# Ledger of designs, part 87: designed miniproteins, single chains, continued (5)

Each design is a single chain, and the fold is of that chain. pLDDT is the mean over its residues in the fold that is shown.

## One batch from the design tools (miniprotein)

Design m19210
Fold by ESMFold2-Fast:
Structure m19210 (fold): chain A 73 residues (1-73)
Amino acid sequence: VEELIEEARRLIREAERLYEEGRLEEAERKAREALRLAVEAAERAVAAGDLESEIEASMLAIEAAVLLTIIRK
């Protein structure tokens, strides 16, 4: 779960940088991948009863979804 959370966080930062550069297609791909990994991390955390990781992963999923919405405007 930690690896998925760390990778999702990394992808969100990459997507933000790409968005600032105007590289919208690359930013969208990174944001979508971050969302996918964050959702997977949240599901695994729920299955493991890891509330801290569930909250962290869920917040990353929201952040990635918001970023994706901004990129697609």
Scores: mean pLDDT 82

Design m19211
Fold by ESMFold2-Fast:
Structure m19211 (fold): chain A 105 residues (1-105)
Amino acid sequence: SPLQEEAIRALEESVERLEKLLSDPNATKEQAIEALRQTVAELERLREKFKDINPELAQLLDTLIDAVRGALARVERTDDPEEIKQILEDLVSLLRAAIDYIREL
Protein backbone atom coordinates (compact mmCIF):
# COMPACT_ATOMS: atom_id res chain seq x y z
CA SER A 1 0.00 0.00 0.00
CA PRO A 2 1.31 3.52 -0.79
CA LEU A 3 0.28 4.70 2.71
CA GLN A 4 2.14 1.79 4.35
CA GLU A 5 5.24 2.59 2.23
CA GLU A 6 5.06 6.27 3.29
CA ALA A 7 4.78 5.28 6.98
CA ILE A 8 7.68 2.81 6.61
CA ARG A 9 9.88 5.49 4.95
CA ALA A 10 9.20 8.00 7.76
CA LEU A 11 9.99 5.37 10.42
CA GLU A 12 13.17 4.27 8.56
CA GLU A 13 14.32 7.93 8.35
CA SER A 14 13.66 8.30 12.11
CA VAL A 15 15.64 5.10 12.86
CA GLU A 16 18.55 6.32 10.66
CA ARG A 17 18.57 9.69 12.48
CA LEU A 18 18.64 8.03 15.93
CA GLU A 19 21.28 5.45 14.91
CA LYS A 20 23.50 8.29 13.61
CA LEU A 21 23.36 9.85 17.09
CA LEU A 22 24.07 6.46 18.73
CA SER A 23 27.20 6.02 16.52
CA ASP A 24 28.51 9.55 17.35
CA PRO A 25 30.59 9.66 20.58
CA ASN A 26 30.18 13.49 20.60
CA ALA A 27 26.37 13.45 20.28
CA THR A 28 24.75 15.83 22.78
CA LYS A 29 21.55 15.60 24.84
CA GLU A 30 20.24 18.62 22.86
CA GLN A 31 20.78 16.75 19.56
CA ALA A 32 18.86 13.75 20.96
CA ILE A 33 15.98 16.04 22.05
CA GLU A 34 15.89 17.72 18.60
CA ALA A 35 15.88 14.33 16.81
CA LEU A 36 13.02 13.06 19.02
CA ARG A 37 11.00 16.28 18.53
CA GLN A 38 11.47 15.99 14.74
CA THR A 39 10.31 12.35 14.87
CA VAL A 40 7.16 13.35 16.84
CA ALA A 41 6.37 16.14 14.33
CA GLU A 42 6.82 13.83 11.30
CA LEU A 43 4.64 11.08 12.82
CA GLU A 44 1.93 13.60 13.84
CA ARG A 45 1.86 14.92 10.24
CA LEU A 46 1.38 11.35 8.90
CA ARG A 47 -1.28 10.57 11.54
CA GLU A 48 -3.35 13.60 10.45
CA LYS A 49 -2.90 12.65 6.76
CA PHE A 50 -3.96 9.01 7.38
CA LYS A 51 -6.74 9.69 9.95
CA ASP A 52 -9.61 9.67 7.41
CA ILE A 53 -7.97 7.34 4.84
CA ASN A 54 -6.52 4.54 7.02
CA PRO A 55 -7.71 4.85 10.65
CA GLU A 56 -5.95 1.63 11.73
CA LEU A 57 -2.56 2.89 10.53
CA ALA A 58 -3.30 6.31 12.11
CA GLN A 59 -4.00 4.55 15.44
CA LEU A 60 -0.67 2.69 15.20
CA LEU A 61 1.06 6.05 14.57
CA ASP A 62 -0.66 7.47 17.71
CA THR A 63 0.86 4.59 19.74
CA LEU A 64 4.32 5.30 18.28
CA ILE A 65 3.94 9.07 18.90
CA ASP A 66 3.18 8.32 22.58
CA ALA A 67 6.28 6.07 22.77
CA VAL A 68 8.53 8.77 21.21
CA ARG A 69 7.07 11.43 23.55
CA GLY A 70 7.81 9.10 26.48
CA ALA A 71 11.42 8.71 25.31
CA LEU A 72 11.69 12.51 24.91
CA ALA A 73 10.45 13.07 28.50
CA ARG A 74 12.96 10.50 29.81
CA VAL A 75 15.86 12.11 27.89
CA GLU A 76 14.87 15.58 29.19
CA ARG A 77 14.99 14.28 32.83
CA THR A 78 18.50 12.75 32.72
CA ASP A 79 22.05 14.03 32.20
CA ASP A 80 23.54 10.48 32.12
CA PRO A 81 24.91 9.80 28.59
CA GLU A 82 24.61 6.02 29.11
CA GLU A 83 20.93 6.34 30.11
CA ILE A 84 20.24 8.56 27.06
CA LYS A 85 21.95 5.93 24.84
CA GLN A 86 19.77 3.16 26.36
CA ILE A 87 16.58 5.22 25.83
CA LEU A 88 17.46 5.79 22.14
CA GLU A 89 18.46 2.12 21.63
CA ASP A 90 15.13 0.94 23.13
CA LEU A 91 13.19 3.38 20.92
CA VAL A 92 15.10 2.26 17.77
CA SER A 93 14.17 -1.37 18.58
CA LEU A 94 10.49 -0.37 18.97
CA LEU A 95 10.45 1.61 15.69
CA ARG A 96 12.11 -1.29 13.82
CA ALA A 97 9.47 -3.68 15.21
CA ALA A 98 6.76 -1.26 14.01
CA ILE A 99 8.31 -1.19 10.49
CA ASP A 100 8.26 -5.02 10.38
CA TYR A 101 4.64 -5.05 11.62
CA ILE A 102 3.50 -2.56 8.92
CA ARG A 103 5.26 -4.61 6.19
CA GLU A 104 3.14 -7.66 7.18
CA LEU A 105 -0.20 -5.75 7.04
Scores: mean pLDDT 90

Design m19212
Fold by ESMFold2-Fast:
Structure m19212 (fold): chain A 61 residues (1-61)
Amino acid sequence: DKEKIEEIIEKIIEAIKNKDVDTVQELVAELVDFLEEKKIDPEEQQKILEEVAKKIEEKLK
């Protein structure tokens, strides 16, 4: 589960570095769908999405 989330995050970072906005949007949707399929609580989903956003911001810095 954590491995799958890390894999999606890595792909998002790569897509951002390539300036591929369409792929970024698709991967973010895939992450959200994955979290919903796992029936993760909305509060925990929010936390995971905030951590993903933080990692992305750090890589773009």
Scores: mean pLDDT 76

Design m19213
Fold by ESMFold2-Fast:
Structure m19213 (fold): chain A 70 residues (1-70)
Amino acid sequence: SIEGVVTRVEESTLGYDVYLQTDKGVVHIFAPKDDTAKKLVNPKSINVLPQSQVDKLKALKVGDKVKLSG
């Protein structure tokens, strides 16, 4: 699990990018919109959440405290 405060949220054609300020620094989390989008991202450079977490990310706003399970 990753816990932090949302500092940035971006929506793209591929999915949702969320940046969390955690005790370990800023963590970049990506939730793909579908399986095709998931294949187009480099999972080694970012934390990719399963598609089941996409709805949770859609509800996030800057300043929200969240806990995301991978």
Scores: mean pLDDT 69

Design m19214
Fold by ESMFold2-Fast:
Structure m19214 (fold): chain A 81 residues (1-81)
Amino acid sequence: SEEEEKKFEEEAKKTLEAAKKATEEKLKELEEKKKEAEKKGDKEEVERIEKEKEIEKEELESLEAMVESIKKLIEERKKKK
């Protein structure tokens, strides 16, 4: 069913956008934790947080690419009517 496919695509988009927002919030929390560690002079903790931020940034890039892909699929379906 085309209605079921549209529902699936919109639900996938919502799920990916929610994951993206969660990753953006996680990056904000990590930046605040990094500043706290820097104030304490804890260089090992700063390096740990920087590595975690790098992983989360890569995840964000992947999520952004997936959101753009699903948006293109939804728009392409709308154009064919």
Scores: mean pLDDT 82

Design m19215
Fold by ESMFold2-Fast:
Structure m19215 (fold): chain A 61 residues (1-61)
Amino acid sequence: MELTEQGRQLRAQGDLEGARKKYQEALEKDPENVEARIGLAATYALMGKYAEAAKAGSGIE
């Protein structure tokens, strides 16, 4: 929960590398965390890594 919130704040501030790390840490604790997966996908898309964004997002309906 807190890691996902930190990731969203970092993403909003333009710290995409920091955001990605926080979302990955959240998924290490809770692999089924939907919010963390969506946040990671959005972060990859902002970085221009659309294939990685699609892969992260496709695990979530």
Scores: mean pLDDT 76

Design m19216
Fold by ESMFold2-Fast:
Structure m19216 (fold): chain A 98 residues (1-98)
Amino acid sequence: ARDALRAAAESVRQTAEKVEKGEATPEDVLRSIREALRAADAAYRAGVITPEQAKEILRKVMRALAAVIGYEFGEITPQEVADALRDLADTLEAAVAA
């Protein structure tokens, strides 16, 4: 569970860098978000993260999804999408460090 969260955090971080370089599609971003959600759900069910940590991860997932939607409508920059993904990755890493 902790190793899966760390792997998901690294995957999300790598996707953020690709977004910043213009090398990622919205589908690539959604895939990384789905991997983060699955890892967080598995960790929560295994009792390795708290309900508050799970809620914070979900909040960052919702922010990242909103950023992708805003980008598709031309209201959000690739940098803002990358920033939302980095915040999600940082939140996943913090959950395994506790």
Scores: mean pLDDT 83

Design m19217
Fold by ESMFold2-Fast:
Structure m19217 (fold): chain A 61 residues (1-61)
Amino acid sequence: DLEAQIKKIEEEAMKRLDEVLEELEKRLKAGEISEEEFKQLSAEAFGEINQEYADEVKKLK
């Protein structure tokens, strides 16, 4: 069951990342953020979500 739990955490992390990126793309298109800000915010979101994923998986083991 450990693998099933890890897969679920991974799927939730991927879904959350997609939602954040979609929101940032809308803000970029609306001119609310710059291309540089979009890249920085996307990298920060990826890093945070990846770290949360790693921490949750580590707790399962």
Scores: mean pLDDT 81

Design m19218
Fold by ESMFold2-Fast:
Structure m19218 (fold): chain A 55 residues (1-55)
Amino acid sequence: MVEELQKEVKELEKKVEELRRLAGTSSNPDAVRAGLEEAEKKLKEAKKKLEKAKK
């Protein structure tokens, strides 16, 4: 299970990074902001689960 959580965290980190880059070049920053906020919340939850699983 820890391995799956690590993978999820990595994928979310990549998603957040991509959205941050798009925020600088996008013609619709509000849409990018909404996606970024959701991705960041999910990343935080995934990190908490990973820490609990690792002990």
Scores: mean pLDDT 77

Design m19219
Fold by ESMFold2-Fast:
Structure m19219 (fold): chain A 80 residues (1-80)
Amino acid sequence: PTPSELAARASGHKLMAAVEEEMGDYETAGRHYLAAGRIYEQLGETDEAAEWYRKAAEAFEKSGNTEMAQEARDLAERAA
């Protein structure tokens, strides 16, 4: 996909994550934040990727998914 298409996908994931957080589905929110982080990493936007990986970790912590929360933290540290 083009950088423009990737940016649009990232925006979609950020929007879905925000909606899922409002609905209390932190697990799904975390997965959307994780997807956004991966897209920013593909775009070379390392600071953005780290930010969205940290958001994913927070969401996974709230959902009780400690394994995915730790994975997201590790991804954030590696992207920075």
Scores: mean pLDDT 86

Design m19220
Fold by ESMFold2-Fast:
Structure m19220 (fold): chain A 58 residues (1-58)
Amino acid sequence: SLVEEARRHLEEARKALAAGDPQAALNHSIRAMKLAIEAGDVELLKEANRLAVEALRQ
């Protein structure tokens, strides 16, 4: 499902942030945001946006 795919990308974004790879984290977060929008999942979109902002601040 779109939600499951978005959650997978959020997990990869978190791993990338922990590994010091902000570019990978940003890429996964943006993909998760797109999937969350298509799924209509506002909470998932908020989490993806939070991770994208965190990646940009590194």
Scores: mean pLDDT 89

Design m19221
Fold by ESMFold2-Fast:
Structure m19221 (fold): chain A 70 residues (1-70)
Amino acid sequence: ATYTVTAKEDGTYTFEVIDGASGAVSNTQTVKAKAGETITFDFQSSSGGTATLKVTNEDTGKTTYLPVTN
């Protein structure tokens, strides 16, 4: 699956997929972005079910949770 996130602030963003059935964290990616930049994140879940994308701005410590499907 492919998801896009618009960065609100300059910084280093960490993306983690949390499997909805097991709670396991997988597909961790880290990227630097500028405010207003669109980040494309590709991942695949082996479960084929519902997952949650956890997005953390490492510079601000702010975390956002987004529902995702595979």
Scores: mean pLDDT 72

Design m19222
Fold by ESMFold2-Fast:
Structure m19222 (fold): chain A 55 residues (1-55)
Amino acid sequence: MNLSEEELVEVAKEILKENPRLTGEELAERIKERTGVELSPEEAERLGARAATTL
């Protein structure tokens, strides 16, 4: 699935609302499971940080 960065941030927000203490690696796996988009742990951590500022 090809999602925009904004859509990935929204998915990360939903995941982090349920599991606020996920590592970047765990967040990357959950995003891949929900969207099919593969992120590095570092990319997922950056998206998670961006999502957290808008919670």
Scores: mean pLDDT 77

Design m19223
Fold by ESMFold2-Fast:
Structure m19223 (fold): chain A 74 residues (1-74)
Amino acid sequence: MADELLEKGKEAYKKGDYEKAIEYFEKAAEVGDPATTYRALYYASIAYEKMGDKEKAKEYREKALEAAREAGLL
C-alpha cells in the first residue's frame, strides 16, 4: 500500500537515511493515487535538499506540482 511506503520513507528520513527515504518515496509515488504521489514526490524533494542535491530537489518539486494538478489541488 502506498501509504505504508510513505510512512517507511518518513521513518528513514527521521533516522537521517535520506537515500533510503527517497527510495520509499519514489515507490510510494509509483503506486499511489495522485494525492499520495504529490506527497511522496514533495517529501523526496525535501530529502534531496537535505542531501545537498539541489538539482534533484528542484526536479522533484516540479514533479510534485504536476501531481498536485492531477489531484485537483491546483
Scores: mean pLDDT 82

Design m19224
Fold by ESMFold2-Fast:
Structure m19224 (fold): chain A 86 residues (1-86)
Amino acid sequence: SKEAEEAAEHGAAAGLLAADSGGVSLGRAIGAALAAIGGGTTAILTGKGEEAAEGGEIAAEVAREAGSEEGEEEGEKGAEAGRKAA
């Protein structure tokens, strides 16, 4: 559960950093943050980290597209935490 929470937090941070960079639409950045939070929530409820890992990967890609190196790094941390949340 701790890893699932960390996956949600890092993925949300990646989405926020993508929004702050301005390289992607606000809707896309919010969508990435929500995907990571949803994946983390699913991992907390089911004990399966696959959706949390996918959410983190999506957030990392959106942050990269936005030009946020810090956001990409946060999304990658979220994906790793999701994989560990199994």
Scores: mean pLDDT 80

Design m19225
Fold by ESMFold2-Fast:
Structure m19225 (fold): chain A 70 residues (1-70)
Amino acid sequence: SEKEKLLKQLEEIIKYRAKEFGLPEEEVKKRIEAVKKMSLEDLKDALDSEIKRLKEAGVSEEKLEEILKK
């Protein structure tokens, strides 16, 4: 479903940020649980916001596709 796709993409972004910034496993789990409780509309808004933030942080389009394709 669309919701499952968006949730998976957001989980991959959270995992990527955790790996790059050294976020603790407990904090990663809390963030993933928070996004699982979001509506489809909130997930779309969150994904758009996170993609924009990654681009502003200098993450390439190629790297974004790699993260989101998992």
Scores: mean pLDDT 80

Design m19226
Fold by ESMFold2-Fast:
Structure m19226 (fold): chain A 65 residues (1-65)
Amino acid sequence: MKELDLAVYWLGLAVLSSIGDVEIRVEDGRTVITIKAETEEDKAIGLKIGEEAKRLDPRIEVEVV
């Protein structure tokens, strides 16, 4: 279960990398992933994946710009 959840989270991260430029930074033990999305559709996808990633691991935050 935990291994499967982690795999889904990393798969989501790979998809985010395909829809825009990705920057990763660590703040106070949290990983912040910033994605520059080129279209409103890609931005919506990025936000949805970000919500799922935080649900699987609360140490992960996704920002879409």
Scores: mean pLDDT 68

Design m19227
Fold by ESMFold2-Fast:
Structure m19227 (fold): chain A 69 residues (1-69)
Amino acid sequence: KIKEATEEATKKLVEKGYDEEKIKEMGEKAAKLLLEGKTPIETAKELMKEGYTFEEALTGATAAEKKLK
């Protein structure tokens, strides 16, 4: 379920030393890129340039896409 997936993603990011604000910051950046017409995968690639891993970036991009729909 979406809620369980979001909770697991949040837990994984916190375990890597990210706090809730860092998760929120990534989500906001992902939302901006998605609003520019990028796909979640393209958004993840852009976030990787800022130091996020592909898994972290794709998780954030997917969460932001659901928020925008």
Scores: mean pLDDT 68

Design m19228
Fold by ESMFold2-Fast:
Structure m19228 (fold): chain A 68 residues (1-68)
Amino acid sequence: MMSKEELEEMLKKIEEAIKAGDLEKAKELDNQLRQKIFEQPPSPELLAYLQEKAREIREKLGPFIVPA
């Protein structure tokens, strides 16, 4: 299963790429996160945490990952 630390690191990298205006990198990181979630589904607690963080990033920086 995906760890909370790994999830936080990926979300932080996506946020940093968006802030830098590097949409290509943000898209690649989003795809990598989606792939990891598909291959290693997070626990229900981790999924809730992801939804909260995705909302926070979306509110500050615009549209971002939707969990698959």
Scores: mean pLDDT 69

Design m19229
Fold by ESMFold2-Fast:
Structure m19229 (fold): chain A 78 residues (1-78)
Amino acid sequence: MERGEELFREGQEAFEAGDYERALELFSEAARLFLEAGDLKGAMEALLGVAASARRLGDDERAVAALREASKLRDQLE
């Protein structure tokens, strides 16, 4: 299994378990690996996970930043 995809899956599992701090870490690392690999769609999905996790932790600044970055990547896919 590709490392970025594995970390993304683990991030989803952590989020579903209510461990938003761990989910944030896992989604952030997945986004980094997807960007390094040129997987813009994977990176966008991981950044949406970062935004959701940050929002749950009350970190609105980080959530907005992640959503803005995901939106830029989405525009590159259109």
Scores: mean pLDDT 85

Design m19230
Fold by ESMFold2-Fast:
Structure m19230 (fold): chain A 75 residues (1-75)
Amino acid sequence: MKEKIEKLKKLFDELVSALEAGDRETAIQLAKEAGKILNDPEAEKIFIRAAEDEDPQVGAALAAMVGALIINELK
C-alpha cells in the first residue's frame, strides 16, 4: 500500500509538471498510467480531461487537486 501511494504521488507530481510545462502528450500518458494503477475509470477520465484541457493552468490545478484527494483517501 505505501509503495502504491509513493508511486502515485510521483506520477501526479510528474503529471502536474508536464501540464505546467505545456507538454500535453506526456501529461496524457501519465494520466493513463495513473488511471491504470488506480483501476478506477472515473479517476482515469478526470486525469485525461485535465491533460486535454485548453488552459494548462486549469488542467494542472485539477490534476493536483484530484491527486491530493486520492492520496488522502489511500492513507
Scores: mean pLDDT 77

Design m19231
Fold by ESMFold2-Fast:
Structure m19231 (fold): chain A 93 residues (1-93)
Amino acid sequence: MLSKKELVLRAIGLVLRAIGDLIELDIREKLGRLPSREELEEKIKEAEELLEEAKELLEEAKEQGDEELAELVERAIELTKEVIERLKKLLEE
């Protein structure tokens, strides 16, 4: 099992990554400089991998009884799902 400190750092990293991806997509849409189809496909794969990692961290947080950490990881899962949905919508255009 990961230490509580390592779980917290990983959870923070996942939240920051998802927020960064959402901000990047918003800026690119406003500038009319959307990612290529190839870039979108790779970003979707990366986001899906991060989603699976976040789900594993959520189970570890629940096993440790850390409700605040579990809430942070659930936030990361929600944000990562939003990234995937936005990328898929752009890919279907």
Scores: mean pLDDT 83

Design m19232
Fold by ESMFold2-Fast:
Structure m19232 (fold): chain A 63 residues (1-63)
Amino acid sequence: AAAGQARADAIGDAHLPVIREANALMKELAPKGVTPGDIGRIFRARLENGEEEAEKLVEELKK
């Protein structure tokens, strides 16, 4: 069905910046042994506990 297509597109568009950011993090941190699972955990922590918690996880993985 085509109902809600405009809203579905808006939700998808809102996800594009997150996908781009995840790709950039993978490019920078993958050489240090970071996995896609770690990136997922970072984004989940950001959504649930806020940016500061996500930042701490990035800092740990960066090491």
Scores: mean pLDDT 67

Design m19233
Fold by ESMFold2-Fast:
Structure m19233 (fold): chain A 57 residues (1-57)
Amino acid sequence: SEAEELLARYEAALAAGDRAAAREAGKQLWDVIRELSAQGRVDEAMAVLERAAAINA
């Protein structure tokens, strides 16, 4: 899925120290989270947010 691809890119970018790639993947992840929330898919939005936060921890 788009969220899975973005999470993988975000993790890879952070691991590589690629700040620009991490910023771009993070922005796209936020767009996905906002879209899911707007559709009432709050549990899915929270799951993506929690996974992104765990990668950044």
Scores: mean pLDDT 85

Design m19234
Fold by ESMFold2-Fast:
Structure m19234 (fold): chain A 87 residues (1-87)
Amino acid sequence: SIEEIGRLLAEMEELLRNFKEEDRPRLAELAERIRELAEELGLEEVAEKAERLLELIRDPSASLEELREALLETEITLALLLIEQGL
């Protein structure tokens, strides 16, 4: 559900606020779940942003700022779609 995606995004935001390298596997799990749910719901743009976020999480050279920016982009994309749909 869209509410479930929102909860997963909030958990990722909390992890990135207090980021530890040891959290990367959990962040990857959360991003993968968001992508799967977005695909199931037909939210193609959200699924695309979540896939990009997942790729950055799996890249050890990606900075914390890049991860935060990609998460924000995913959150904004979801918010804009919900506004357009009157939700």
Scores: mean pLDDT 85

Design m19235
Fold by ESMFold2-Fast:
Structure m19235 (fold): chain A 79 residues (1-79)
Amino acid sequence: SEELRKGKERIRKQLEEKAREAEALGVPEAARLFREAARLAEKGLEILAEGGDEKEAEELLKKAEELAKKGAELVAAAK
């Protein structure tokens, strides 16, 4: 679907921008977490786009959310 494809692009760009900010702040661990979150989110959205296992997609998206939250917490602590 077009919406899922646009969602993947949007998430990838947003999380890469957050990773770049984390690197600029000297928090490479947060950058790693944001990039890992992007990969998992993209995988989950791909599964949904292909009509695959919804539970697997939900677990990947949940894990991506948790990693992005941890990354954001590390960045907040560094500011």
Scores: mean pLDDT 84

Design m19236
Fold by ESMFold2-Fast:
Structure m19236 (fold): chain A 61 residues (1-61)
Amino acid sequence: MDELFEKAEKHLQEGWKAEYEKDYETAIKHFDEAVRLYEEMGNPATAARLRERREELRKKL
């Protein structure tokens, strides 16, 4: 659980950094990994919010 959370947090940080730099493709990849990790941890609510953010970023491509 803790190891998955650390990986998810790292992907969120990298995703937000890429989003800030307007590198939306890289941001989407990091949010995709975060979604997978949160679903694996049994947190579908956080995963759903990240999927929504990902779709918002796809509209900017």
Scores: mean pLDDT 83

Design m19237
Fold by ESMFold2-Fast:
Structure m19237 (fold): chain A 65 residues (1-65)
Amino acid sequence: MEKVLDEASLAVFEIQAILAGAEAREENGEVVIYLRNVTEEDKELLRRAAKELEKVTGRKVRIYE
């Protein structure tokens, strides 16, 4: 399941981050999210989502404020 859902799961998360007002990019196979213009509520949601995505996909997700 990890292999099949990896790319799609990361793409969905990137879209969610952008809709919340964050900046998303990929660096060396890692997803990087910048939370500078995101509400505290959305920051908490994105941090929890990133942790679950790392667990499910095995790829690293980095979050910066």
Scores: mean pLDDT 71

Design m19238
Fold by ESMFold2-Fast:
Structure m19238 (fold): chain A 61 residues (1-61)
Amino acid sequence: SMAEREAEAERLGRNLRAALLALGASPDEAQKVADEVAALYREDPERAERLARETVLSRLF
C-alpha cells in the first residue's frame, strides 16, 4: 500500500541518517542524503536501497 511504502521510505531515511552520522557525516549532510534516498524510495525502492548501501560503503572504504 502507499502508506506502507511511505513508512518504509521514512524508516530507510532514518536508518541511513543514523548510519551516516555514526560514520562522521555532518547533520546537514546526513539529513540531505537521507531525504534524497527516502524520496527515491517512494518512486523506486530497489534503486533507493542500492543507493543507500553504496553511500554507506563509500564512507567505509
Scores: mean pLDDT 87

Design m19239
Fold by ESMFold2-Fast:
Structure m19239 (fold): chain A 93 residues (1-93)
Amino acid sequence: MEEEALEEVRRIRERVEQAKATLDKSYNLAKKDPSKRKEAVKIATQAAVEANGAYSRARKIADETGLPEAREAAEFAKQAADYALSKIKELES
């Protein structure tokens, strides 16, 4: 149902936003302190996994319901996954 789909989309988006915030904090700390780099890679990897899962769920909702919010959430999650992967690459340098 549309109401349940919108709640799921909100939950998906919130999870991705929280994972990105955790990643950004960890990444910024690792840039200043090399001893934190290994932990930042783990956090970025977890953020990428969460974002990819969110993309799959949001895309399924978008395909089934046609809700613009679900399409936007899928795009946001895909961008967040690519962002996390880019941060892993930077941390491995």
Scores: mean pLDDT 87

Design m19240
Fold by ESMFold2-Fast:
Structure m19240 (fold): chain A 52 residues (1-52)
Amino acid sequence: SEEAYRAGLEAARKAIEQGKTPEEAMGYFSGAAEKVGGDPDAGIQAGREAAG
């Protein structure tokens, strides 16, 4: 969703301001986006299915 994407961008931006690497910032992006998506269990399941 657009809201999840926006939350992810804000989290990644803050991580970079704290001196995190781009790789670490991507982790913060994913976590924040899943939280705003409204169902963290569904997000985790979708990720697992994509990974196999």
Scores: mean pLDDT 65

Design m19241
Fold by ESMFold2-Fast:
Structure m19241 (fold): chain A 99 residues (1-99)
Amino acid sequence: MQVRLRIRSEAVAGPDSSLPAGLVRRGEAAPRVMSEAEAEAEVATIEAFMRRLGGTVEREELPDGTTVVRLRTAPTRLFRDGEVAEVLEYHVTITLERL
């Protein structure tokens, strides 16, 4: 079975960041068509990586057969001169649409 894989990522700055609080970066990869097995393997790899970073993973299956995976990292502190300069949280949304 073939699926269309879409990955959207956002980086969100916290209030103690030198960047304006809120959404600072948004990225969306070009959609890719692959087998369901290849897509699930890629999702599993990303989930394992995010869990190792203390992140959370939520999976939802929609009535149309689309699977949505939402991943969030723990807040990541970026240091400058030994002090916290930025605090970023990464949000990744993966959509698997069955073709």
Scores: mean pLDDT 74

Design m19242
Fold by ESMFold2-Fast:
Formats: sequence, structure tokens, C-alpha cells
Structure m19242 (fold): chain A 86 residues (1-86)
Amino acid sequence: MTVTLTIRGATVEQQTAWALRAIGLGLDGYDVTVKIEGDTVTITIGGASEELVEAFKKLAEEYAARGAKVTITEEGDHLTIEIDLS
């Protein structure tokens, strides 16, 4: 499964934290692309395991519980998570 995580309104500290997480996933052998444009962080993970997919879904639920606007879309072999912190 491919997971695309988009975070909007990310602070510089949050951008750095997400870039480091993406590097960690790449070192663990995942096909990871990270893109930072202004205050938006987009992470794409190819070949995500069921455990990694569930971890990202739980992370999205935690952001929603803290008041962020979260959208989760599953279409075929692609999971898209959008988190708006602005």
C-alpha cells in the first residue's frame, strides 16, 4: 500500500521533526519521498506494511482529537491522510 501524508500549517520545528521521521523510515527500507513547500509537508511511503498503515491512521486520529482538521481517504492501494494545523 502507498501512504501519502500531507500536513498543512506546520511550524519549522514540526517540519524538521517530520523530515527526520521520513529519513528514519527510509533507513528502515521503505520507499520514502518527503517534500516541504512553505508550511506544507508531504510524505509519500511506498510499500507500507499493514502495521505502518494502522500507525498512520492512529496518528491522524490523535491529531483530530487534539483539534486538527483531518481527512482520511482510502482508494484501492492508496491511503491519503491530510492534516490541517492552520
Scores: mean pLDDT 82

Design m19243
Fold by ESMFold2-Fast:
Structure m19243 (fold): chain A 56 residues (1-56)
Amino acid sequence: RVETPEERELERGLKEAIALWHSGRVSSVEELYALLKPRYPALTRAALTRALEQAA
């Protein structure tokens, strides 16, 4: 199916979250959510948790 701009934004936000997590700059999903939610409004805690579980 065709991805919407919001779906692309979510994907980009999740990749940035994984990079920040691996850099050691953040220690919790709550910190990632607080940092990235204003820049990527499509992000959810559930999506962040799933992405981090998959990547780590």
Scores: mean pLDDT 76

Design m19244
Fold by ESMFold2-Fast:
Parts: C-alpha cells; structure tokens; sequence
Structure m19244 (fold): chain A 75 residues (1-75)
C-alpha cells in the first residue's frame, strides 16, 4: 500500500539504510507482533536494533519519524 511504501522510505531515511533493509525491519516487527499478539515500543526498537545495528537513540528517532508507534494500525 502507499502507506507501507511511505513507512519503508521514512524508516530508510531516518536510519540511513536501504529500502530493502527498512522492509526487513517492518517484516521483523510484523513477525514479532504476530507471535506475541501485541506491538510494544520496546519490541519495535529491538527489531530496528537487531536488523540494522542502530543505537537506542537512532531506533527511537526512526520510530518517531516513520510513525511506527502506530504500526498496528497498518495491519
């Protein structure tokens, strides 16, 4: 969807990574959210860190910039 593409691009810009890498972050968030039945900021931040090696600050900034705090609304 257009919203998914926008989230991928925003995340890629915020983290300084490729759109392919940003999509892997979103896929990991989706997998973890489905396994736990909930989406938390800590889980999202951890998925960003595990996928890209970003710092806590970079992951938090990316969460804010890409509206991933509302990621569950995209599913």
Amino acid sequence: SDRDRASVRALARSLGVSTSQARRVLDRIDDRGRQSGSYTGDMVTQAIRDTTGASDQQADDALTDSSLASYQALL
Scores: mean pLDDT 71

Design m19245
Fold by ESMFold2-Fast:
Structure m19245 (fold): chain A 60 residues (1-60)
Amino acid sequence: MKKELSEKIARLIGLALAGDEEGAKEVADELLEKGLISEEEAERLKRLAERAAEGVRELD
């Protein structure tokens, strides 16, 4: 696994858990632009970021 891919996915998850849905989606777009993930994978990550941010909002 490429280190940059794993580091950026970890950052995306961290941003989503912090409630930064837009920041998490930007990381998914950056991964797509660099060719590290497919368009389908980017859309899945964006949906996961939305779901994670919704869950965090219930705890806030």
Scores: mean pLDDT 76

Design m19246
Fold by ESMFold2-Fast:
Structure m19246 (fold): chain A 64 residues (1-64)
Amino acid sequence: SLKEKIVEALKKLGDKVTPEQVREILLKHGVSEVAAELVRFELEKLGDEVTPEQVAEILDKLGL
């Protein structure tokens, strides 16, 4: 799935990633700019760095 590809790409960057790094990976995988910005906004509420698992949870919440 798209979610699995994104999570695996994020894990290759490290145990924690910034919301901006997540946005860049989403755009590389064909997610729209509007959806990628929405994901970034939701992740910013969690902090300056997030785990790939937290990203997966937000993607599930947004139906991505």
Scores: mean pLDDT 85

Design m19247
Fold by ESMFold2-Fast:
Structure m19247 (fold): chain A 65 residues (1-65)
Amino acid sequence: REAALDEAEITRALGDIYVGIGNILEKKGDLKGAAESYRKAAELYRQAGDTEHADEMERKAKELE
């Protein structure tokens, strides 16, 4: 497993990265940047088939805008 990841696993990991970016931007007061990062995370989670996390991130992004 460590030697290879499928496309869905890589896509989900990218989503996790964007969630982290969104959290940092929220803490520094960049609500627009945070919302954009959460929207990108939601799109990546949907592509990976993780609809629960996608819905959560999309809702969070909308709450910031």
Scores: mean pLDDT 80

